# Designed miniproteins, single chains, continued (3): the designs that were tried, part 19

Each design is a single chain, and the fold is of that chain. pLDDT is the mean over its residues in the fold that is shown.

## One batch from the design tools (miniprotein)

Design m8627
Fold by ESMFold2-Fast:
Structure m8627 (fold): chain A 86 residues (1-86)
Amino acid sequence: IYVNAAEQAKAVLKEARELEERFNRGEMSPDEAKIKARELAGEAQQARDEAMKANPEGLASILEAQTAMFRARRLEKRAEEALRNL
């Protein structure tokens, strides 16, 4: 459990980048990537909402969580497209 919204936002962005890189390297199937990306998108959405309620310096955290959410959703879409073309 993260002690504050800023650490949570950084963590979900790091997870999004790592998940993208693993998928790009072929280290996971499109099925796995789709499921993990969907789960991460939900986690990033929660982190963004919590960051938005945080202190006035929460803008950086909001952007980090928002970026993680968009990256995760993009990866989910890429994985779905890969599954359709299989």
Scores: mean pLDDT 79

Design m8628
Fold by ESMFold2-Fast:
Structure m8628 (fold): chain A 92 residues (1-92)
Amino acid sequence: EQLKEEYERLLAEAREAGDKMTELVRKIDPEVAEKLREGMERAETPEQLREVAILAGYAASLAYQAGDKETVEVARKAVELFNRAIELAEKL
């Protein structure tokens, strides 16, 4: 029960960071932003969350190449939170 509550809280934080990342990435690559939005809307399993985390990592790389430090920081935060949510989900 406690582990499930921690997972749900962490997933909510990850989704919030993901939403911020998606809007910032939309200015760099709108196609990647749409894939992020779609992935987050469909993500319910650890495997689907991992797909979102991988795409977020790619978005961070795009932001780094564009010199957009703010988007890099937000994307890295989203990746970290999604990876932590996946780790907790695998323990459930």
Scores: mean pLDDT 84

Design m8629
Fold by ESMFold2-Fast:
Structure m8629 (fold): chain A 98 residues (1-98)
Amino acid sequence: NELLERAERILEETKKKLEEAENKEEALEIAEEGLRELVRLVMEAAENREEILRAIAAALIAIGTLFDMERAENLEELKEIALKGLEEVLEILREILE
């Protein structure tokens, strides 16, 4: 599945960039871009009403992840929050594509 392969590539590239990020601002920008791209793929995959509701859930996870990252006390915590959010959005895509 080409959408899933693209999403897994985005996650892997975002993980690598997050590992190299030296400050919170850089990590936040990297995570925001990765989340945005993954949510876009979830929206692209949704074909019916039930799947659109899953896409809304993915968008809400991304928004919540961004709020949690802004509140992170240190860079390591921010990276952990970002990775969890990215993986949760990818899981929703997997559920749509099955």
Scores: mean pLDDT 88

Design m8630
Fold by ESMFold2-Fast:
Structure m8630 (fold): chain A 70 residues (1-70)
Amino acid sequence: SDLEKELARLEKELEGKTVDEANEIYQKRVKEIDEKYSPEKGGFYHTVLGLYATGLIVERWIEEERRRRA
């Protein structure tokens, strides 16, 4: 599906990126989704990608904080 393709692309682009880099990539991807798909479909994709990206970014942030506190 289109959603699976967008998720796979986002995951690849976020590999090895810092929290700041990941946020920039996510913002750019969301803009592309809004331009590529209808508002109805784009809104759903935006939400799913946002939750997925947030999960990855939060995990990275927790890892950075854990290293800082250890």
Scores: mean pLDDT 73

Design m8631
Fold by ESMFold2-Fast:
Structure m8631 (fold): chain A 80 residues (1-80)
Amino acid sequence: MTKKMIERIEKLKEESIKKAKELVKQGKYDEALLELDLAIGLLRIVLGVGKLTGDKEVIEKAEEAIEELEKLKKEIEKEK
């Protein structure tokens, strides 16, 4: 379960970054920000589950993914 959860976290992060950057190239800033907000929301749920189960690897990977998406969100908000 843990390995599959980590792979899902990493894939969600990578796909969300790719989609958001492509939307920014198209001038669709609001859609890019929405994509990142939805991904961050899902990652926060995963982080909560990791904390409840004591899965340190899931906690660490979810926190890293959230931080990276939040940083990208701030960069996009400055361009808008």
Scores: mean pLDDT 84

Design m8632
Fold by ESMFold2-Fast:
Structure m8632 (fold): chain A 68 residues (1-68)
Amino acid sequence: SMEQFIYDRAKALGIESVEPEAVKKLIEAAEGDKERLTELLELAAMYAKLRGSKTITVEDVEVALKAL
């Protein structure tokens, strides 16, 4: 599933958790485009890490969307 893909990829990026609302936002914003989903997830993970967090939040996803 796309949700499982998000969790697996986030773990590979050093993220421990993704908020449920962040998962929903990522799926909606990707619109079925796995490449776009991957780019958004990588940017959101980068912003989470810059905050010193291992959790991706909706705010991290919102910032990632504005950066693309």
Scores: mean pLDDT 86

Design m8633
Fold by ESMFold2-Fast:
Structure m8633 (fold): chain A 59 residues (1-59)
Amino acid sequence: MSVAEILRRLIAEGRFSVAALAEALGIPPAYLSRALRSIKDPRTPLVEALTRVRRDWEA
């Protein structure tokens, strides 16, 4: 199952948590929380930001 598909579903429901997103991405919640905290630009699309975080984790 693609990460983008999971993220789109969670966002479309308007109900997502850091824990749920971290589980969907396969990364630790603490890592995701820290990465999201560093995203200060509200113009950055959430899906794009989460995809980058997952890529950095797997690299």
Scores: mean pLDDT 67

Design m8634
Fold by ESMFold2-Fast:
Structure m8634 (fold): chain A 96 residues (1-96)
Amino acid sequence: MEAEEKKREEELKEARELFEKWLEENPPREEVERVLKTAIYSLEVAKKLGDEKLAKLLEEFIERLKELAKLSEEELEELRREAEEIYKENLERAAA
């Protein structure tokens, strides 16, 4: 259990470092939107797995990406809905 917890902390630290490095490179809007969609999908997975620490980190990423992409709340809600649909479809395919 302690080894698993240390691995989790390292994974979260690496994810944050990669995100911050990527932001420093001033990514184009299309890439920001792509990463945002990936982050929203990853948040759905994290929530279903009960990974509260990862979910919190992903919510922080989503908020920062939303500001960079200058998305409205309505646009963000649509992306969250699409991510839930994709997650459901992937579960159905995995169960087959």
Scores: mean pLDDT 77

Design m8635
Fold by ESMFold2-Fast:
Structure m8635 (fold): chain A 67 residues (1-67)
Amino acid sequence: GAAAERARRLAERAGQSAVKGAEAEGYGPGKVEVRVEGDRGIAIVETDIGRIIAVADADGTIEGRLE
């Protein structure tokens, strides 16, 4: 649905921004995986310094963490 698509696009953009940021800082190329769970989008970015997870809700809320 439209909510799931919005959440997916938000997560995809957050993941792409994380990859670009890591690459700009010299942490190497990131690997990005994006998935949707209900109306939430999840982006997982693997970098040389760890894993970045960004979760986006259809309401525009984005939460990130480094593992």
Scores: mean pLDDT 76

Design m8636
Fold by ESMFold2-Fast:
Structure m8636 (fold): chain A 94 residues (1-94)
Amino acid sequence: MVEVASAYIQTSDGSKLTVTLFEDGDLAEIYIRTEGEVSVEDVVEALETVIKTSKAKKAKVYIDQNLDTPELKEAIKKLLEEKGMEVEIEVFES
């Protein structure tokens, strides 16, 4: 895998959000990690920033267990499908 883009956000309360994009042919592998509490809006903004440079046709998104909410998963899916990507979301343990 080749790292194409990353976004790092630290909130005022000391919470951290990292979004990293790797490309593997037509697949974009996206890793979303957090320490502490971040908003759905923070995650969507970081993801949109990272995905802007990708030409991939399929996205596989790995989200931290702390981010495993229906609202966030739907927001991620909507954003990536709007970019013309097939979306798969998996949850990993922190």
Scores: mean pLDDT 77

Design m8637
Fold by ESMFold2-Fast:
Structure m8637 (fold): chain A 67 residues (1-67)
Amino acid sequence: SDIDKLLARLEKYRAYAERQGDAETVAELEEMIAYLKENPNISPLELTKLMFRALALASEVWLKEKK
């Protein structure tokens, strides 16, 4: 499902942020993971918004690695 795909992606981002020592990004990603697990009937619109938020967080973590 789309939720399962997003959960898998968030887990990858969390692991990456953890390796970079970015505790703030790890906490935000864990919060989003918990929200998705607790809300299996999330609307497609809300799912899309979370996906864009996840991409923004991932971009921030990857930009820190680039430096």
Scores: mean pLDDT 75

Design m8638
Fold by ESMFold2-Fast:
Structure m8638 (fold): chain A 69 residues (1-69)
Amino acid sequence: SAAVEAARELAERGAEALHAAGAPVEDAVKQVYRAVLDHLLAAGLPEEEARRIAEELAREMREWLEKQR
């Protein structure tokens, strides 16, 4: 869906920016999770669905951030 695609772009841009700023992985992942969750809830997704997608995207961003170390 358009909302999920926008959430993925938000997660990727957020992870890149936080990595460039030298943020710890744990802080970056937490911030990405919150931003994605807030976006999906604002887009009208049910809380359970939004939380699941936000967890999946945050996990993908954690894996990407760990590979940048």
Scores: mean pLDDT 87

Design m8639
Fold by ESMFold2-Fast:
Structure m8639 (fold): chain A 108 residues (1-108)
Amino acid sequence: SELINFTVNTLIEKLNLSLSPTVKLYLQKVLEEIVKLKLTPEDTSKKLLKLAFEKVYPEALKDLTKEELEELGEALEKISSQPQFKDIIVALKNKDKEKLEKILNTIN
């Protein structure tokens, strides 16, 4: 997804993440799985992340080194801890690039 790629690239820049290309690919896969989940107002960022990561983790274990798995985990924790995280996911679900760009620009 072009919007997922755009979101991951912007999050990497805004949060000063240094990720290998393979870690970036798995970060994209986790966000794709989160976007597939049905959202309720009660769902926490941590719950959404856990459900999505469980879907991606078996393939990540095969493809990533231990260091890259740690980098992926740290990136996911930093991203999911942002107050804007749920709004980012909603904008991605709606494929609303303009709203997504505005939300991402609020990340310091």
Scores: mean pLDDT 85

Design m8640
Fold by ESMFold2-Fast:
Structure m8640 (fold): chain A 94 residues (1-94)
Amino acid sequence: SEIDELKKQIEELGKKISSKSSEGFNVVVEVMGLLQEGERSRDAEVIRQKREEALALLDKAIAKEKDPELKELFKQLKRLVEEYSELLIKEAEE
């Protein structure tokens, strides 16, 4: 499914960020935890809340990151999280 493909892309990008930065590893772990909580709830409002929390963490990481390569990877992760969460919300509202 498109959701499964996006989840794989998030996991792969998360591994890449984690390999380059210990602070990035901590951000990825927290973001992945929030997404997993949203997914397990199957509740559109809970997914929206967890999405907002994850995006806020990523925005903070992007703003603080001085390495342009890592900054771009965080921006890519943010886009994938937005797309993944949107599909989860749509599925939960069915």
Scores: mean pLDDT 88

Design m8641
Fold by ESMFold2-Fast:
Structure m8641 (fold): chain A 79 residues (1-79)
Amino acid sequence: SPVEEMRRRVDELIAEMEKLLAQATSDAELDRVYSLGRGGIKALERLGLEMGVDPETVQEIRDEAEARLDALYAKARAA
């Protein structure tokens, strides 16, 4: 389904961001990865709408993805 495809792409993006955040060696690199992740989530929001995912479901998936990215970024900055 389009919802399953959107969720799969979000999971792939978040996994990639987690790897990049773990590899970052400076605050500037962490900030670049975080910005890349936010841009990726925005692109997936647009893709979800284009695939015909319900707007309320797109918003829910986006909000969940943003929360997941924010949590990873906060952990990386605390390390």
Scores: mean pLDDT 89

Design m8642
Fold by ESMFold2-Fast:
Structure m8642 (fold): chain A 82 residues (1-82)
Amino acid sequence: MTPEQVLKETAARYVFALAAALGLDPSKLSLEELREAVERWAEENGYTPLVKEKLRENFELAETLSEEELERIRAEFVEDLA
């Protein structure tokens, strides 16, 4: 696995973990829906611009994964929660 691939997969796992911590079901929501929910949460809780930028960067990295790679990571994450 390349360092770039590790970063992308880590970003995807991070956003799924954050969504689950917020009470969202990462198995049922698209990356776009998860991003909108997380960005709304960050805005409502008054987090700093730096935190908001890091959230955006993680979603952008996750969005560069193929659909097949993203669904594999999502399935692995959901199994780990069970």
Scores: mean pLDDT 77

Design m8643
Fold by ESMFold2-Fast:
Structure m8643 (fold): chain A 78 residues (1-78)
Amino acid sequence: DELEEKKKKIEERVEANKSTADIVKDLELLFYNIRLESERLVERRAEFEERAAAEPNPSRAEAIRVTVDLWEGFAREV
């Protein structure tokens, strides 16, 4: 009974913050999916590097490199 009552109080506190806990879980799942997508894009890094090197417009070439770096950085930090 004592353990059951303590368990219920813990569950009530979790339920009181359920929306926050659910939001956190949803954000973690979102970041996980973004990371998976970023990792998939990293596999094509060589292709993007070649495209940047072949790009005659220096601003566009820089944009390609920055985008790849952002995806890699994002994947590493998530």
Scores: mean pLDDT 66

Design m8644
Fold by ESMFold2-Fast:
Structure m8644 (fold): chain A 58 residues (1-58)
Amino acid sequence: SAMIQAQGRAARALIESLRLPEEERARLLAWTDRAVQEGDEAALAEILRALGLEPRPA
């Protein structure tokens, strides 16, 4: 869907902008790309949460 592709692009841009170790950056980018390709909204939500883009429960 257009939404999941937009969220994937946002996640990729954020991952690229973060000062992460190269191995972790590559892993997150590959995970994001696969989630978008497979239409896995749950996996993409987990990635965004891990990047701090969603509020964590108290």
Scores: mean pLDDT 74

Design m8645
Fold by ESMFold2-Fast:
Structure m8645 (fold): chain A 92 residues (1-92)
Amino acid sequence: MRQEIVDEALAQLQAQLGLDADQAQLARRVFQAAVDVLVAQGKSDAEIRQEMQQMIDEIVAAVQAGEDFRALLEQMLARLEGELAKRREAEA
């Protein structure tokens, strides 16, 4: 239900890096997982947008420094999905 925040973050990243379709799909997965974690932490929409902007800035800086986009985002996704899985277990 945070689709607008995810779409906004994806649009910002695409504007800065010129993502292809596969990169955009991976980025959407990362941003969705990040929003879900921040919502679970009780963050406000303003705080979530600020954290998303920081994440975008870090991704852009890392890619510009020569880091592989796929490897970076797959590592971020694994960490975020791990946190979500742990939280889901606690709520089950």
Scores: mean pLDDT 81

Design m8646
Fold by ESMFold2-Fast:
Structure m8646 (fold): chain A 71 residues (1-71)
Amino acid sequence: SNTDKILEIINDDSLSLEEKVEKIREILRTVTDPAELRRMVAAAHNKLTDQGKQDLRDAISRAVEEVVGER
């Protein structure tokens, strides 16, 4: 699922913050169902809260706002 892909990207320690944001943004742009988008964002938020990764959480929030604002 797209949610699983985002969680794998968040957990990939070989990727920089910028690389993680870019990969997540690409996935977000493919999602047309608002309910699926909401579930994906919630899963990412929960994972990043558990990891204490505020910078990545904030960057993903900005990416979501950008993608949603373009619709």
Scores: mean pLDDT 78

Design m8647
Fold by ESMFold2-Fast:
Structure m8647 (fold): chain A 58 residues (1-58)
Amino acid sequence: DQALLDAAIAAIRAAAEAGDLRRMEEVFRQGMSALNAAGAAQLAAATAEASRALRERR
């Protein structure tokens, strides 16, 4: 699961850098379905942080 979590977080950050909110939502939804509770919490935190950074940049 760590490899899946790391890949999902990397994909969220890449989508945020590209400004692709739809891709971020897709990766988040897929990750939440595949990860355990602890991994899901980490992905949710990383996604919230990336979304905030994207909004601040805009």
Scores: mean pLDDT 78

Design m8648
Fold by ESMFold2-Fast:
Order: structure tokens, then sequence, then C-alpha cells
Structure m8648 (fold): chain A 97 residues (1-97)
């Protein structure tokens, strides 16, 4: 996994960029409903990994283990249909703003 090769500081920056981007990015579901990417990601994490949406507070995220951060970033790449490296490059662009 590309994200597993990153430092804890890099993973924290990627997580912050993902949250910022995910809150402002809308996706359209098959039924025409629009939701944020962050809402979709939160639903997938709850359903597949048992991570409650209430645990996604900024304070909780600061205390998340490396493995929990990796699960989130890997799930985001999967949902977007991109490689981990492609997602990392996108998040670097967002972090620079």
Amino acid sequence: SYFRSLSDEELERKMNALIKWGETTSITLADGTKISFLDLLGSVLEHKYGIPKSSASVEALKKWSKEQKLIVLEAAAYLLGVSEKELADLLDTIDAR
C-alpha cells in the first residue's frame, strides 16, 4: 500500500485534506440523490469496518491509529476508482490551497 509507506505526519496531512475535499465534493447516486463524498465515505466505513460516523469528529481523528487512517484513505481511493498514489497526488494539491 502506498499510504503505508508514508510517515504519520504525511498521513495526518492526507486525512485533513481528504476531510476538507470530501465535505465540499458532491457525488450523485444512482437514484439522482446528491450527497457529499465524506457522507458516502462515512457510510461505507460504518457498514464495512464498523467505524461509527460519530467517531469521525476532529478530536477523535487526532487519536485514530495509523491503521484506522490507512483504512479511511484506502477506502477513499477504492470509492473514487483511483490508485492510492493518484489520491495522494490529489490530496497534495488540496493541502497546498
Scores: mean pLDDT 74

Design m8649
Fold by ESMFold2-Fast:
Structure m8649 (fold): chain A 74 residues (1-74)
Amino acid sequence: MEERRKRLQEAFDQAVDDWVAEINAEIDRLEKEGKTDEAEALRQRLASASPQERVRLIWEYILDRAFERRKAAL
């Protein structure tokens, strides 16, 4: 029965790594746009985050992007 947990952990780790890469790309974009304070704050939060906090950061990022799109559509 440990096999299911192992598969979920592998899939979860890969999904998290993929989202972390996307967040890093956003940090790079913020730096290029001169939003250095925002980029640095996000970078520090990502670097100091525990595994659970990293998941929360990803969730916050997803919500922020959804909210930004909705604001642009309004």
Scores: mean pLDDT 72

Design m8650
Fold by ESMFold2-Fast:
Structure m8650 (fold): chain A 60 residues (1-60)
Amino acid sequence: MEEYEKALAELEKLREKFSGNPEMKKKIDDWIERAKASSPEGGYDIAKNAIDEAKKELEK
């Protein structure tokens, strides 16, 4: 699923923005592993929700 691959790539880019936040890096790493372990549809939902949470945290 193309959207799934793009979502994972965006989540990995967001991970780099949290160089000073090891807690968020661990959460993002966990979300990436969970998305990869799921079906493409389930993985996409996990990655999309993780992107939203990471973006919200970045705006603090």
Scores: mean pLDDT 78

Design m8651
Fold by ESMFold2-Fast:
Structure m8651 (fold): chain A 98 residues (1-98)
Amino acid sequence: DEIEEIIRRLEEAIATYAPIIEAEDPRLGRAVRRTLEEIKRAVEEKDYEKAIELAEQLAAALRERLAMGLLSPRAQAALRGLIEILEEIIKKLKEILS
């Protein structure tokens, strides 16, 4: 149940946020989509340590991009929403490993 919920949230994040980011910055959007798909694969393979590492790296990269202040309000909102989802997934995966 918990793992299925994490996978579902990753799929929703890919469907919701990647297109918004790709519309503004195709290079960043493709990197986000690819990394989210890698996180999903790691979760499906029960490599939770890898999933946490990838999610933490992506969240850090998105925070850096937000700090630059170069994105539209829509893209900034998408990055913030994605960071929140990544942080929740990291928390849940760490709880599973505890």
Scores: mean pLDDT 89

Design m8652
Fold by ESMFold2-Fast:
Order: sequence, then C-alpha cells, then structure tokens
Structure m8652 (fold): chain A 94 residues (1-94)
Amino acid sequence: SHMEKEILNKLIAAAILAVGALFSIDQGDLESAKKDIEGVIKLAKELEKRGVKGAKKVLDLGKKALDYVKKGDLEKGKEYVEKVLEELLKMLKE
C-alpha cells in the first residue's frame, strides 16, 4: 500500500475504535459503544474528504451501526460494526 502516514494513522485509530465498540456492545456499555462508533464516523469523514478509497463505505456502515445501537438493536449494531472493521482491515492491506 502507498498510504500517507496521516491516512494510515486514521485507519488504525478507526480500527481500534471499532474493536472498542464491539467490546462495549458485548458488555452492554451503550454509551461507550456510541462514542466509539461516532469516532469511527468522524475519522471516515476525514478519510473521505482526502479521497481515500473505501472511506465512504466505512462512513455509510458506521452510520447504520450508530442508528441500530441508538435504537437498542444490538445484534444489528454489532453486525454493522463488524462490517466497518472488515472494510478498515481491507483498506490496511496492500
């Protein structure tokens, strides 16, 4: 991969937040899960503005995850956070 250091750092940060959100959902800590997902959404918006391929998909998946967690649909919330993490990991591969 030919990623700028700032892009790589944002991708790693988003992946850490996505893992944190999964852990928080499993613990029933919805406030921490929402904050972590909101953090992913913020980073995805910054990556999209920089034209990073895959960033819009992460943003769309993150927004769905947040909406489901806010509604208390934790199964769907977790499913979409897992899809966010999968996309971020694909973006980190060469």
Scores: mean pLDDT 88

Design m8653
Fold by ESMFold2-Fast:
Structure m8653 (fold): chain A 80 residues (1-80)
Amino acid sequence: MEELEAKSGEELLAELKEHVEQEKLAIENDDFDTADQFRRRADEIALVIAEKHPELAEEALKLQIDAAVEYLKHAVFKVT
């Protein structure tokens, strides 16, 4: 995670947003394997934000929750 530790809080948050958006797109396309990969990377980025930029941790958590809500909506409304 040395490359993530070298990034500013703004860069980390932007990268987290990108991974969250990619996760949402994968969920929308029923590609849950790809969604899981993006979610895992988003979790790693969010952890670094929580450790090095605690003032941004709440925004990072909000992005993670937004992706989780999208997954639940897709599962509820798409499944039979």
Scores: mean pLDDT 76

Design m8654
Fold by ESMFold2-Fast:
Structure m8654 (fold): chain A 90 residues (1-90)
Amino acid sequence: APSEPVIRFVRAVLDHFGVKVSDEQLRGLAELLERYLAPLAGVRPLTGEQLLALVADPARAAELSRFLGQLLEAELPVETVRALVREALG
């Protein structure tokens, strides 16, 4: 199962775009994202601290921004990604 911080982050991203999905679709997207993030963070399941540390790195934040933009077919700037991670954890 995907970690709670990743589920919260995906929900924040979908809410930002006004996209409504089922709980099953949300879990699927969170699982896909966690599989992508695990090699970048070096760990699974991801903690909130690890997700925060990942987006603090400009190169990792840019990679995540590109991945999410491609997955959602929408533009998601790095600063928006960082803001959504902070929202998901606070």
Scores: mean pLDDT 80

Design m8655
Fold by ESMFold2-Fast:
Structure m8655 (fold): chain A 64 residues (1-64)
Amino acid sequence: MLPSEEVYEEAYKLAKEVRDQIGGLAGIHAGAEAAKRYALEQGLSEEESNLLMLKVGIELLDEL
């Protein structure tokens, strides 16, 4: 399992790519969901993955 910081960095990068492909609030939602899926694939718990998804979603909203 990657360290939580590295998981966050890669998840954020993936979320940004997904957001940029779709655009708007729909892109932010899809990006946050992609970040959660990535975290789960890295072996994070459902709870940890949900927290990461929320954090990524907030960061993407702040960029609007």
Scores: mean pLDDT 80

Design m8656
Fold by ESMFold2-Fast:
Structure m8656 (fold): chain A 77 residues (1-77)
Amino acid sequence: MVVKVLKYEVTDANGNKLGELEAYITDDNTIILKGEINGVKFEQSGGSAENPEAVAELMVRLIEPNAKITLVEEIEL
């Protein structure tokens, strides 16, 4: 079951918006990432929810190496 949603904005090195991603934290302390960056959709599951920002940044940089992520919303369920 999802217990928390973290919403991130993805920008390039100049601050232009490239897309968004969401991290879904489960009650078994895992992460599901879903997003779209520069027209590329992705979904990944697995990994520890101890550092969701690091997992999100790694996935984003596989698509766009110079991208930056910013947490814009946190929702507890």
Scores: mean pLDDT 78

Design m8657
Fold by ESMFold2-Fast:
Structure m8657 (fold): chain A 97 residues (1-97)
Amino acid sequence: MEEVLEEVERLVREGLKQVAEAYKNGDFDKAEQLIDELVERVRKLLLEAGVPESLANRFAMTVRAEAYAVMLGKKSIDEAVEDVREEARRILEEYAA
């Protein structure tokens, strides 16, 4: 489980940096595509880790919301990564319990 959390943190941190950069450059279509790609990558990672589809989809929606918050300057990348990691831990603990 710790390996999954580390990979989630890595993917989200890298993805959010790319989204923020694209948005700063005025490339809104690219920013949206990068959000879709990040959301799908994280969703697949949880599915491969054995998380049920309903929980993986719930988590994907959280990641999307965090990506928009970072893109719009309402939240830092570090804050979004921490919030996403906490939700991922909660889902993995809920599933493993």
Scores: mean pLDDT 85

Design m8658
Fold by ESMFold2-Fast:
Structure m8658 (fold): chain A 87 residues (1-87)
Amino acid sequence: SKMEELREIVEQAEKSLKALEARLKARGLMTPEIAALIAEARKLLDEAREKIENNAPLEEVQKVLDEFRKVMARLYEEIRRVLAERG
């Protein structure tokens, strides 16, 4: 079902975000701005998971995941900026 697909997307995104955070910490790339964006992304994934568990409308889950994708885009832009500034 479409809801099962969204659940799998959330689970994979949670794992990917955790792996990314660990990698950024290991490389000393965890700025306050990057940490804030990771926290915002995690909050949105938690909201998506709770909506799925509570059988919220598909459109509500999709909206939260769209917001998550925007935060992830900002996170990747900030990572690229920090890397460029370091040479």
Scores: mean pLDDT 89

Design m8659
Fold by ESMFold2-Fast:
Structure m8659 (fold): chain A 79 residues (1-79)
Amino acid sequence: MPLTPEELEQLERLLEEARREGDLELLYSVGMAVVESLEAAGKTELAEELRKKIEEAREKGDHERLYEVAREGLELLRG
């Protein structure tokens, strides 16, 4: 299901909270929710590319990269 603007704002708040707390699992969960939202919006190729970036960042334990990629995806959903 595509996200509403209100749900996008909620994900952004969760993303900022996860970054502030250093919560890698929450960063990953927000990132994956963004991937599913891009796929539901018909942006399948962007969703696949974002998923790869998110999985790579999680494997490296790179919470800053997870934050950046998830935020990038949120901007793609807004535009």
Scores: mean pLDDT 81

Design m8660
Fold by ESMFold2-Fast:
Structure m8660 (fold): chain A 100 residues (1-100)
Amino acid sequence: SVIYKSIEEQIKFMEEVKDKLSEEAQKVADEIIEKYKKAIDNKASPEEIFDLAHEASERFAKQAEAALKAGDIEQARILTLIGASETMIALAAYMEIKES
C-alpha cells in the first residue's frame, strides 16, 4: 500500500529530526511514531490512518505555533514540515476511502 510506505517514511523522518525538537514536541513525535507502528502491525484501515494523520497534523501545527511564539524558528520550520507531510498522508488515506 502507498499509504503504508508513506507512514514508514514519515516514521523515519520523525526519528531523524526528533532530537532537534523541544521535550514537549519530542513527546508528541514519540506518541505519533508508536501509533503509526501499531497501525502498520495491525494493518489499519484507510479510515484509521486518516484519523491518525489528521490528529498528527493538528498536534504538530500547535507545536509549530508554540515554537514560533518562543522564537525557535528552526524548530518551527521542522514541525511545520512534519505537519505538512501528515496532511499529505491524511489526503492520500482519504482518497483510498473514496475509491473503496
Scores: mean pLDDT 89

Design m8661
Fold by ESMFold2-Fast:
Structure m8661 (fold): chain A 93 residues (1-93)
Amino acid sequence: EAEFLEELEEAERRLEEILATSPPSLRLQARFGVTALRIARNRDLAAYEAFLAAAPSEAERLLAQAYYLLALGREEEALEYFRKAKELLEAER
């Protein structure tokens, strides 16, 4: 449905907004999330898995997982992964 693509585009827009308002130290993590979401939009599981394997940190892997779940329409689970990633990033500071 067209609604699914609209939701993904809205999620990208929200990420761009966060990127614009976030401190420079958080911009890399936000950019990683946007890239993961773009890969997930194509529903290419192999590309998603390759991207996820390239993620250097647990927080970045959690963000990639969150964006993939969001692409699948599983918003509640995606939000849990976003929360875990944020908590992990804050704990590393």
Scores: mean pLDDT 62

